Designed miniproteins, single chains. Designs and how they scored, part 16

Each design is a single chain, and the fold is of that chain. pLDDT is the mean over its residues in the fold that is shown.

## One batch from the design tools (miniprotein)

Design m567
Fold by ESMFold2-Fast:
Structure m567 (fold): chain A 75 residues (1-75)
Amino acid sequence: MKTVIAVVGPTQESADYGAEAVRKATGAEVVTDVIENSFEEAAQRALEKARKLAEEKGWEFLDGIVATRLPHHHH
């Protein structure tokens, strides 16, 4: 059985990095989206993709978001 997890980041590279870390740590299938404008908007898109993929494949959906940040973000 596979779990589907949603990952978002400020860039595609950041999201892909987070997705790889999550796959390595959990063995889950990962869907990604990019925070272009709003974290909430990206999170909603990624969660909808993850839910649909899990339903289509008969996998478990994790109702949560993993967010990645740039290494030198300071605020």
Scores: mean pLDDT 79

Design m568
Fold by ESMFold2-Fast:
Structure m568 (fold): chain A 71 residues (1-71)
Amino acid sequence: SSEEVVKQLLKTVNDKIEEYQKKNPNASRDEVLDAQAQISQDVADEARKTHYQQIVDYSRRLGLEAREELE
């Protein structure tokens, strides 16, 4: 389900933030928040590409066409 995918993405974001903090133990709270925003954006951008391809492949198998944007 889409919920499981969102759950996996949130875990990925959290893991990357923890890695950032481990590598930057003296980072300020603001620097951590900036890193969190950047990581979240990067994960979201990659997820759109991955989900779009999965949806396209699935829809084509069913004789349908998928679009990246859902209306």
Scores: mean pLDDT 69

Design m569
Fold by ESMFold2-Fast:
Formats: structure tokens, C-alpha cells, sequence
Structure m569 (fold): chain A 63 residues (1-63)
């Protein structure tokens, strides 16, 4: 489907090289949903791409 826009609802600090750090209020583009409940996302503020747990994000609409 088309990319989905989400907002970080709390801070997440990446613990590995494949993970994405977000701060509460950051807008992210959801690129792919993983079967384990995590997502591959791009942080629109930093331009970085990585994996973040879905519970850190709130879907707000189409990107």
C-alpha cells in the first residue's frame, strides 16, 4: 500500500545499528511492517531509516 505517516508517542533510543532513534513528537514514514510487531521507518526530522517497535508509534494518516 502507500506509505503511512506516524508520530512517535515516546522517546526510543536505538540499541543496535539496524534500529531507529525517535523522540516524542517526531514524524516518521512507515516503510514496512515486520511480523514481530516492529516497523521499518524513516525519521522525517533526521532522514535516518531503521527498525522501531510499533508501540512507540501512532498512525496519523497517509504519507
Amino acid sequence: GPPVLARAVKDYTATGPAELSVKKGDLVEVLQVLPDGRVIARNLKTGEVGVVPAEYLEIIGPA
Scores: mean pLDDT 82

Design m570
Fold by ESMFold2-Fast:
Structure m570 (fold): chain A 60 residues (1-60)
Amino acid sequence: SREEIRELILRESEAVMEYLLAFVKAKSSTDPAEKEEALKKAEEYLAKADEIDRELEKLL
């Protein structure tokens, strides 16, 4: 449905924004443990965005 497509687009956009925020934190952090955790979160959000993109491709 149109509502389902719109919801997926919004969730993909959110995942991309979270990825960018986590990536910036990883690059700017001076604490190795914080950097590693931020990088892990960035990878998780990027994977989430890719999953949502695949769902969108099936509907479009």
Scores: mean pLDDT 85

Design m571
Fold by ESMFold2-Fast:
Structure m571 (fold): chain A 62 residues (1-62)
Amino acid sequence: DARRERFRILVNQAASAVVAGDREKAAALAEEAARATGLEVTVEGIVDANGNTFARVTVRPA
């Protein structure tokens, strides 16, 4: 399914943007992923006690 493949690419790009500190780009890519599938997509950065950044992706029905 071309929609699922595009979704996967956009979510991975959004996660990379979050880790790189580009929150505006991450939000825009998450919105594109949501538009492509009709799902709600949230991508957020989590920082641990050592300053390491991780991306959390949440997908749920809109």
Scores: mean pLDDT 77

Design m572
Fold by ESMFold2-Fast:
Structure m572 (fold): chain A 91 residues (1-91)
Amino acid sequence: MKEAKELLERGWKALLEGKPEEAIKLLEEALKLEPENYEAWVALALAYAAAGKFEEAREAAEKAVELLREKEGEEFAEEVGRAMEERIAKM
């Protein structure tokens, strides 16, 4: 959907600009439109971690990994999950 893609792109931009609260808001709206969008769940996990919301970050990361297992398989889900954990630890 056009709106979900725009919200996801804006969410990633906000994350890259160091605006995690804005990123969270945009990514939550993207997920209301596309609840199975694993990229939005990955971005939301990183945004929560950047905001210091580590419990919410973990929950979002678990949802992203679950969706990745369904779409891309276990090996890819493990790689993305590890990358998210490493990035969260550095925030």
Scores: mean pLDDT 79

Design m573
Fold by ESMFold2-Fast:
Structure m573 (fold): chain A 72 residues (1-72)
Amino acid sequence: SAMEAYERGVALLVEGRYAEAAEEFRRALELDPNFYAAWAGLAVALKALGRDAEAAEAWKKAYELAPSTPPK
């Protein structure tokens, strides 16, 4: 499921396995493209890999899909 792929991605982030984490978050998004937490996880993994432009795009998707955002 999308949740299972997301949980694997989070575990891989904790281990510092950023490329594999990104793959699992992409898997979650293939199953549920509106899963904003997976977009946020993908952004974190991509930023850790130095892929800043792609991380920014993933953050934008997370922001657009989130049901609420904290006020600034």
Scores: mean pLDDT 80

Design m574
Fold by ESMFold2-Fast:
Structure m574 (fold): chain A 65 residues (1-65)
Amino acid sequence: DKEAEELYKKGLEAIENKDLYTAVRNAVELAKLGKVEKAEEILKKAVEEGLISEEAAKELLEKTK
């Protein structure tokens, strides 16, 4: 769970810095660890900030399942 917490924190920090690639990478890794809820939160925030579309975010989550 410590790894998941670190990925989640880094993902949120990446969104704050407009670093979409790092945010997506951390969200995908969280989803692979079964932390889908945290991955979804990062991607939702990216959509809200205008960094990625809702459709792209959904596709990324589906690809890890």
Scores: mean pLDDT 79

Design m576
Fold by ESMFold2-Fast:
Structure m576 (fold): chain A 80 residues (1-80)
Amino acid sequence: NAEKAKEYVEKAKASTGDEAIENLRKAIDYLSKTEGEEARKLADEVVEIASKLADQETDLDRQIEYSVLEIRAAVLSVVS
């Protein structure tokens, strides 16, 4: 559902730390069940958000989580 994915992308933009990770995870879960140009654009947006948050993160475990989410979103951008 692209609408739900977009909702969680917006929540991720408004959050940090573990909350942002959870919101990005939810966005990716909905994007994995959605196809088309809107899903691809949202996946690209998740890549940008995850990359930016990884750069700003000082906790190594969370930085790794953001990097994993970035890779997952990049795959969805290619296959959607």
Scores: mean pLDDT 81

Design m577
Fold by ESMFold2-Fast:
Order: sequence, then C-alpha cells, then structure tokens
Structure m577 (fold): chain A 62 residues (1-62)
Amino acid sequence: SKEEELRELGKKYAEAKQNGDYETALEYTEKALELMEELGLPPEAIEAARRELELTKEKIKE
C-alpha cells in the first residue's frame, strides 16, 4: 500500500540521515512528500514535510 511505502521511506530516510547521507535523505524526503500529497494528508503534515525538505537541502549546501 502507499501507506506502507511511506512508512518504509521514513525508515530509509532516518537511516540515511544517521549516516550523514543528506543527498539520499533528500531523495527519500521528496518521495515521501509526493506520497503524502497523493494520500491527501492534512496540510499541516505536508507543510512539515516541506520544511524538512528545505532543511535537508540546506545541509547539502553547507
């Protein structure tokens, strides 16, 4: 299911972030955001994911 895929993306995101692999973490965050929008999650959840995406981009640019 898409919900299960989102859960797995969250686990992979956490692992990539733990390893300092922010480029891979960014990719998982982007995929998760797309799934969250497709699933029609609340605007607050989508906005939180967008903020996390921007923070991850900042880490890559540092």
Scores: mean pLDDT 79

Design m578
Fold by ESMFold2-Fast:
Structure m578 (fold): chain A 64 residues (1-64)
Amino acid sequence: SLEEYARRLAELLGISVDEALNLVKEAQKKGITPEQLLRVAELLKERGYTPEEVLATLKEIIAQ
């Protein structure tokens, strides 16, 4: 479910589930699946991005 992806993203980023759910919904409007969004977040974290930097980067990707 959408909520399950939002929960995993919230845990990864240290943000609220509501904030993560909004991020997932905005990504879907741009043709980015919840699975793709989570995968990008995981890759950025593996590359040493802080949670704040990951969140900022995801917001930039969605804005494009």
Scores: mean pLDDT 86

Design m579
Fold by ESMFold2-Fast:
Structure m579 (fold): chain A 60 residues (1-60)
Amino acid sequence: APVLARAVRDAGPTTPAVLGLREGDLVEILREYPDGLAVARNLATGHVGLVGLDLLERLA
């Protein structure tokens, strides 16, 4: 099953590859990397991009 997480704070996209977040957004983690990055989908916007795992709280 995909891993659900919540954005813990706002983070604007700094490049087209980086996922934009608003605090409280539900995010589906698609792939994790050992450097603390993930590819995720923001369920509020439908966009897919790179996100720091420090910006996400896992919902189990």
Scores: mean pLDDT 79

Design m580
Fold by ESMFold2-Fast:
Structure m580 (fold): chain A 75 residues (1-75)
Amino acid sequence: PLSLFRIRIDPSKGYTVEELEKVVKENNGSIVEKVSDSEIIVSVPFGGSIGTFINNIKKKFPDAVIEYLGTVPRP
């Protein structure tokens, strides 16, 4: 199963969606959809450390909003 999250960053802080995508991939996440220049939907494996993933995103992007969207089977 995959856990889905919506992540939004504050573009006024100079953060880029490209940097966000890089950090997500470095933390075992995958990009599902690029919604805008400040918002992406990502998937994280259910067996992974979701807390560590969220913490690492928040360390790099402290103002990021992370919303849990649900868990789906792997395609």
Scores: mean pLDDT 79

Design m581
Fold by ESMFold2-Fast:
Structure m581 (fold): chain A 67 residues (1-67)
Amino acid sequence: DDLALLEVVAEGLELIAQGMPEETVDKRIEELAKERGVDAELARSAIKTIQAAGLDPAVAAENIRAQ
């Protein structure tokens, strides 16, 4: 489910925007991905792509949730 993947990505970006450590973000992504039947590696890849593009993680998360 693309919606479930986007939800996990948005939550990861929100934690990054809050200044959470990488280990905390990774653990939360693993937990959410497991709960929602999402590939955690796919979610991490999407987050890395967004960060590499220079997008503000809080703004990126809001844009994802607005879909």
Scores: mean pLDDT 82

Design m582
Fold by ESMFold2-Fast:
Structure m582 (fold): chain A 63 residues (1-63)
Amino acid sequence: SRAEREARILNYLIEHGPATAAEIARALGLSRSTVSRLLGELQARGVVEGRRVGRRTVYSLTP
């Protein structure tokens, strides 16, 4: 479910710190498009923040 995938993304960021959508997708066995969409939704809700680092966007939990 969406809620289960969101929880897995959040737990990944808690345990491993800031990460790209590609890193999270590889670690969780999800498609990059699915992770990018869910991260966008979490960012819109203020739960995560995305910072651009060169050609990459790095996501972290909101302080």
Scores: mean pLDDT 87

Design m584
Fold by ESMFold2-Fast:
Structure m584 (fold): chain A 55 residues (1-55)
Amino acid sequence: MPKKLADLSEAEKEQLREDARAAAEGIGRVLGLDPELTERLAEMLYDVEVEVLSR
């Protein structure tokens, strides 16, 4: 089961950021997004993951 945000180590939180960035880069490549938009998408995906894990 995915752990809640409070149960995650700093290393696991960093991994979530990397996973969100990798997903955003993949989506950005498929959709032809600008680097700035891809970066914002990565931030948004990380925020969504944090929101889900906080519930």
Scores: mean pLDDT 74

Design m585
Fold by ESMFold2-Fast:
Structure m585 (fold): chain A 100 residues (1-100)
Amino acid sequence: RPRTLSDADIDATIAGLEALIEEVEKNPEKFSKVELDMLVVAGTLLLVGAVEANASPEHVRRLADATIRLEKVAAKHFPEDKEEYERIIENVRRLAEEVA
């Protein structure tokens, strides 16, 4: 049901997410747990959508790497939920490996 996206649109979206993650890694204190969780959900949905749309393996890897980077920041700043974040990282890695 989503509209067909061009490779340029997908690349721009991934680049925007990567830039946001760099800001999160640089200034993690500016982000609440809810904001980090929302970014992880957005990254995961983009990854699933990319896999379903048969996006390039490069786009899938970039989205997986971006989502894993966000989860690692969340695990460092919210250690009480570290086990859950590590589980999500493993699931994201497995999904990316199955597509590659």
Scores: mean pLDDT 76

Design m586
Fold by ESMFold2-Fast:
Structure m586 (fold): chain A 67 residues (1-67)
Amino acid sequence: DARAYYEQGVALAKQGRYEEAAAKFEEAIRLDPRFAVAWLYLASVLQQLGRHEEAARAGARFEELSA
């Protein structure tokens, strides 16, 4: 489920495996597009990967869902 993908993403991000973490957060969001914290973590790992435009969009989604 979405939570399981999110947990996998967090574990991968802690290992510095940012590409794999991003993929897991994207799967979590695919299953639950309103999973605000998954958007936040996706933005963070995309920032680490230098994918700044995608990170900004993910961060904007988090802000929309958290308002």
Scores: mean pLDDT 88

Design m587
Fold by ESMFold2-Fast:
Structure m587 (fold): chain A 57 residues (1-57)
Amino acid sequence: MEAEKERLLEETARAGGVPLEEVRAVAELHGLDLEELRRMVRQARLGAENGRDPPRA
C-alpha cells in the first residue's frame, strides 16, 4: 500500500543520491506502481554495485 511506496521511494533516493521530494515528484509524474518502483530500486542498487572504480569528476 502507500507505506510500501514510501519505502521504495526512500530506497531509490538513497541509492541515487537525490532528495526524496524529487524522487516522489518523478514517481507521481510517471504514475509508477509498486512493481515499477521495485524495478527502479533494483536497477539503482545494481548500478551502484557495478561501479567498481569511482568516477573522478
Scores: mean pLDDT 67

Design m588
Fold by ESMFold2-Fast:
Structure m588 (fold): chain A 86 residues (1-86)
Amino acid sequence: MTVTLVFRGLSPEQITAYALRAIGLGLDGYDVEIRIEGDTLTITIGGVDDATVQAFLDYAAELRARGYEVTVTIDGDEVTIEIDIP
């Protein structure tokens, strides 16, 4: 499965912090692509198992609980999680 995380409205400091976390996932052996466009950070993670997908869905629920606007789209083997920073 593939998980795509889209963060919008990030400060430069937040972009750096999230990009470093994504690099950490790549070092753990995941197929990670990082794209930065202004205040938007897109992280695509390929080759993830169902347990890892569930962990990202749990993370999306945690962000909603913190007051973030989170949209989850599931299409076959692709999961897109879009997060708007307040």
Scores: mean pLDDT 79

Design m589
Fold by ESMFold2-Fast:
Structure m589 (fold): chain A 60 residues (1-60)
Amino acid sequence: NADKIKELEKKIKDLENEISTLERQAVLRAIQGQDVTPLINRIKELQKEIEALKKELEKL
């Protein structure tokens, strides 16, 4: 299903963009001596979600 493929690809791209934003925020917070653990944990969860979506895409 072409529509399902497009939806999954868009969601993957959106999540990759969110990770990029969080990585920049983590760098800035680390420079300021702030706790980055919550941001790192969120990045890891988003990476797992992307992996699951990529596996779903490969099955289509």
Scores: mean pLDDT 86

Design m590
Fold by ESMFold2-Fast:
Structure m590 (fold): chain A 69 residues (1-69)
Amino acid sequence: SLEEKVKEYEKRIKENPNDALAYLRLGEAYLEMGDYEKAIEAFQKALSLDPNNETAKRLLEYAKEKLKE
């Protein structure tokens, strides 16, 4: 489930707070759940750790557009 994925990535982040990929995957899970504010937060954190991640940049802009709805 998406809730199980969120818990898995939260645990991974707790074990390694610099895991940019875990934040990216957490943001993707929140997008699937329709939680755009939490998705934005996760993608911003992913980008703070890996500023050149084009996937995180694209998904961040997408989540911001969805939030404006």
Scores: mean pLDDT 88

Design m591
Fold by ESMFold2-Fast:
Structure m591 (fold): chain A 80 residues (1-80)
Amino acid sequence: VDEKEVKLALAEIYRGIGDYLMSQGKYDEALEAYEKALKIYQEVDPNNADAYRHLAEAYRLAGKEDLAKEYEQKSKIAES
């Protein structure tokens, strides 16, 4: 197991926590989990469009529309 593999596994765990919190309507807590996952993905997989998309959805549901639009755009750029 190398550092990148460990970091990717940790990012997947945070993403899963975020998904669970979203399903519970805990949007602010989901944002914290997704932001932790995104930070790791940016280090080991900077073109992960799904990470940006999940964060955008969480921001939108938490009422943070400007941040939601910003990360939605980042997701589209990463997907391109």
Scores: mean pLDDT 77

Design m592
Fold by ESMFold2-Fast:
Structure m592 (fold): chain A 76 residues (1-76)
Amino acid sequence: EEAERYRNLGLDYFAKGDYEKAVEYFEKAIEIEPSARDYYQLGLAYEKLGDTEKAKEWYKKALEISPNNKRAKEAL
C-alpha cells in the first residue's frame, strides 16, 4: 500500500514532466516493494533525464524480475 502510493506519485510527476521527482518516488516505491514495472518506469524517467546508462541498469533489473518484459528488452 505504501509502495503503491509512492508509485502513483512517481507516475503523477512523470506525467507532469517532473522527471527528477518521478525518479525520487519510484526509488521510494522500489525500496519498499521491488517490482519489474517500477524498475521499468524508473528506467524511463532516467532516459527522460538523459542518463541512458542508469536507464539501462534499471531495465536490466526489471528483466531480472520479469525476463519476458518486452518493453525492457527493447529498451536495452
Scores: mean pLDDT 81

Design m593
Fold by ESMFold2-Fast:
Structure m593 (fold): chain A 77 residues (1-77)
Amino acid sequence: DELKKKAEEESKEIREKASEESKQLNEEGKRRAEELRKTGEEGRREAILVEAEAGMRIISVSSKALAEISDIKKKAK
């Protein structure tokens, strides 16, 4: 039970950290994309790429967090 409690606590911290990093990446990506859209036609195309890059980074952060949580759960068994 103590091992389960520690695994839940660590998993929660990893989830919260990943969520916060993802939020920051999303907000920064949106801000950069919005600024680029104001610069004209080329900026609008660049904005799409910036948003796509932010999305890919968020997926990477989420995947890493899930892998860490999975490892913690396996060790807690």
Scores: mean pLDDT 81

Design m594
Fold by ESMFold2-Fast:
Structure m594 (fold): chain A 89 residues (1-89)
Amino acid sequence: MEVVELVEKALEALKKGDFEKAEEYLKKAQELADKLNKEEWEEALSLVPKEVLEALRKIIEASRNDDLAALDEELKKLYEQAKKLAEQI
């Protein structure tokens, strides 16, 4: 699914410290998700936990605001969620 591919690209960008690219991919994923019907959205959520999307949003906001403490906290949450996803593959 295209939303999942965009989220994976956002995660890779965050892992590399490229917050601008991460924000670009997240925006594209959110725009695409907003166009999905309820059934397609439920399928997408089964592949990408809501917590991952929320963590990505908070990381981008913290990066923009130069809030290093919030950035560190949300990055830790994102890495824990990514680790759980990797263990299920």
Scores: mean pLDDT 64

Design m595
Fold by ESMFold2-Fast:
Structure m595 (fold): chain A 58 residues (1-58)
Amino acid sequence: GAAEEAEVARLLGEAARAVAEGDLERALALAEEGVAVATTPEAKEGMEVALADVRELL
């Protein structure tokens, strides 16, 4: 629902900010949280891509 979509968008934005700040451990934790709360196929795919991108930077 809209609440889950808003939470996923918030976590994705915070993960991107953490990457920009060089805090890869925080970015990883936020991306993992986003995958866990994503309920739609589109949101889950987007968060899994973000998680993979953060893992590649580690």
Scores: mean pLDDT 78

Design m596
Fold by ESMFold2-Fast:
Structure m596 (fold): chain A 73 residues (1-73)
Amino acid sequence: MTKELIEEVRRLGEEAARAAAAGDLERMERLAARAEELARKLAEIGNDEEKKELLEVVGEVGRRIAEALAARA
């Protein structure tokens, strides 16, 4: 189910952002890599609507991770 996999990408991304905020860069990298792998697979099988939702989720999560890393300098 594509919707559940998109939610899994969101969940992994949120965990990665929390790890970044906590300064656990190794955990952040592992979670981000897993989310990216799932997102890549979803991009191959999703329709245009699902790809748009996935792109929105990836963009939001990436922004949150970047903000957390910037706050830590």
Scores: mean pLDDT 78

Design m597
Fold by ESMFold2-Fast:
Structure m597 (fold): chain A 74 residues (1-74)
Amino acid sequence: SELDKAFEELEKLIDSIPQYKSNLKARLEAFREEVERALKYFKENGDTQGLEDLRNVALERLKKEIESLKKLIE
């Protein structure tokens, strides 16, 4: 939920910067795939702690990228 919202916010910010959109969108998609693959791995292995830790790390990473991109726009 929070993770999905962070991905959505970052994608919207990327879409607002035409000159960097293609490259940044590709990087975001690669990160999304990496996170989804890792979340699936922890779920399949019953690693509840690893799942929660990964969600937290991914969310913090996305928040940092959102802040960096906002600074680039502003």
Scores: mean pLDDT 80

Design m598
Fold by ESMFold2-Fast:
Structure m598 (fold): chain A 55 residues (1-55)
Amino acid sequence: MTDAARELLRMMIDSGASDAQIARYLGISPATARRLKEKIRAGTLTDAEIAALIA
């Protein structure tokens, strides 16, 4: 589950998805979506953070 969620987020970012689009898709705030985009770009997003989103 965690790897599939990470790949989905990468795909959305690579497709140029906005913070608002990611937020809507995941049911989170745009600020949280922005933080997730930055972490994915930096390679610092942890499995625990992804698990919390898809729990």
Scores: mean pLDDT 74

Design m599
Fold by ESMFold2-Fast:
Order: structure tokens, then C-alpha cells, then sequence
Structure m599 (fold): chain A 110 residues (1-110)
């Protein structure tokens, strides 16, 4: 069915979007961490959480926002990185909702 092919395409598009947003978020964490003089180990730990998926991106964004409250000198850099992660997480979440809606419509057509 053309409807099932459309759902399959949305799943592929979601996978591509998720990878692109994960890479964008990982880059933001690496750039912020380097600017703030964080250890490579700390940067990679946060990057691994970001690459683990949507929940990891949200957790890292929240951690960056909490750190920004504690250190006024790093606040702007941390909040900028957190915004990139939150925007990326929202993009993936919105695409997930669209894919789920398309999948539900395909199942209803059965």
C-alpha cells in the first residue's frame, strides 16, 4: 500500500533526522566543554548520553542549565549549549509524533 510506503519513508526520515540532531547536539557539548576547560572524559560522557537518544539529550540539557545557575562566568556558554540540545530534542520529538500518527493511520486502514 502507498500508505505503508509513506510510513516506511517517515521512519527512514526520522532515523536520519535523529542522527543529524544527535551529531549537532554532540558538537555543541564538545564545543562548550572545550571552551569551559572540561576534561575530555567529562565531555565524552555527556556526548555518549546525547547519542543514546532523546532522553539523554534532555538530561544533558538539564544538567547544563543547572550548572549555569551555579557559575555566572560560564552561564552564557552553558545556556547556549542547553538551548541547542533542547531544540534538537524537540525536533526529534515532533518527528516521532508525526511518524507515530502516520503508523496509527496505516494500522487503522487494515
Amino acid sequence: MALQEAVDQKIEDLAKLSREQQEKSAKAVREAGKKLGWSEEKIEELVEKVKDGLDGMKEVAKELEEQAKKDPKTKETLLQAAKILNDSAKAIQDANKETLAASKEAQKAL
Scores: mean pLDDT 81

Design m600
Fold by ESMFold2-Fast:
Structure m600 (fold): chain A 63 residues (1-63)
Amino acid sequence: ASPVVLEVARHELGKILEEYPDNEELKEAVEELLRALETGDEKAKQRARERLHRLVEEAKKKE
């Protein structure tokens, strides 16, 4: 991905981590997605997005 896309992604994903600072699984999912975006691995990006989405939904339900 372009440097601009990666920077925007880091900013938006950082907001999620600020909302759930103690959620280690969500932090790992964010790191996995950022890594997949940097490598351009489409399958890794899909898996990381699906995991992140699931974890965000679970975090919202557990509040």
Scores: mean pLDDT 76

Design m601
Fold by ESMFold2-Fast:
Structure m601 (fold): chain A 99 residues (1-99)
Amino acid sequence: SFLELVEKTKKEVVEEAKKISPELAEQVKIDFDHIIKLTKEDENLGFFNLLIRLKKAKYHIAHPDDPEFATLSPEQKAKWLELLKTIVEKLDKLLEEIK
């Protein structure tokens, strides 16, 4: 099911995020828990919210000089971009398994 794939993806992304930054891992967990809650209430709402987050992550990877990153140190920005690339990889894989 889509819910099971989202829960599996959360586990994989949170484990990778912990290796990059424990603080970022906590934020990722909160974001996935929100998607899981939406998916349980309305699968389509959960799915569309997942797509929005994927699109935003791809945008930030393509625009690393975005003002949202202006207050981050070069090291913090590098860790955040590494995490976003991991999120994109895992979400793209999840979307392939839905078919």
Scores: mean pLDDT 80

Design m602
Fold by ESMFold2-Fast:
Structure m602 (fold): chain A 55 residues (1-55)
Amino acid sequence: SQEQQLQQLRQQYDRDVERVALDGARRGWSLDELERRLRALDLEYQRQVDRIRAE
């Protein structure tokens, strides 16, 4: 169902955000780099949500 797909996507997004934050800390990324990465991830998440809702 759409609800299950959205739930799974949300869980994956949360894991991706955590991974990016941890990678940024380990690699010493600047705040600007971290913000760019998180913004790109959010944009991709929104596109995936829209795609699922269009089904």
Scores: mean pLDDT 85

Design m603
Fold by ESMFold2-Fast:
Structure m603 (fold): chain A 62 residues (1-62)
Amino acid sequence: MLIEAQAVEDVGPSTPAVLGLKKGDIVTILKEYSDGMAVAQNAEGHVGLVGLSKLEILKVIE
C-alpha cells in the first residue's frame, strides 16, 4: 500500500541517499523504516531516503 505525503519544509540532499525536497513537494512513500525514515519517490521519479518528520501524510493510495 502506497502513501501520498507532502514536504512540510525544504530538505537539502546532504548525501546521495537523501531525497532533496522543497516545502510543498508531493511524494509517494514506498517503504517506512522503524527509525522514522522512509523511502519515497518525488514527482520527477527520483527515489531516496526522507525523514518522516519532514512529511505530512495526505492520503493512502494502493
Scores: mean pLDDT 76

Design m604
Fold by ESMFold2-Fast:
Order: C-alpha cells, then sequence, then structure tokens
Structure m604 (fold): chain A 81 residues (1-81)
C-alpha cells in the first residue's frame, strides 16, 4: 500500500543521490519507521528483514537497485504488520 510506495520512493531517492544500496535500505527503514511511529524493536526487525531480502535477491542474480527496492518494500510490509 502507501507505506510500500513511500519506502520505495525513499530508497530510490537515496540511490539517485549516490548512496550505496545498503545506505538506501537503511534510510528507507529509518525514515518510514519514524513516519509510522514504530518502536526501536519494530525498526530493527524491519531492517533485519530488509537485509535478508537484499542478500537473497543478490544471490539469485537481481541487480543491486532492484534488490534494494524490494528490500525496502519488505521492510514496509514488516512495519505495517
Amino acid sequence: GEAIERAREIAREKLEEGASPEEAIEAAVRELAEELGASELEKELALGVARLVYGVLLAVGESEEEAALAAAEAAARTLES
């Protein structure tokens, strides 16, 4: 939903600004968690899920950009749970 699109927007913006995929993922999780009023534990869980998704997608041959955007989406789904 809206949180997913917001997370993808933040991650894409950071990538366009020259951030690494990992920095883009971290920024998307932090900014979305703040916007949603998420707890520190919820933020840490979302970041953990995002890192797992990113690593798996890279391992199966996805691009860094596509993997980072998918990781941000997974984090958003976790924060909205």
Scores: mean pLDDT 87

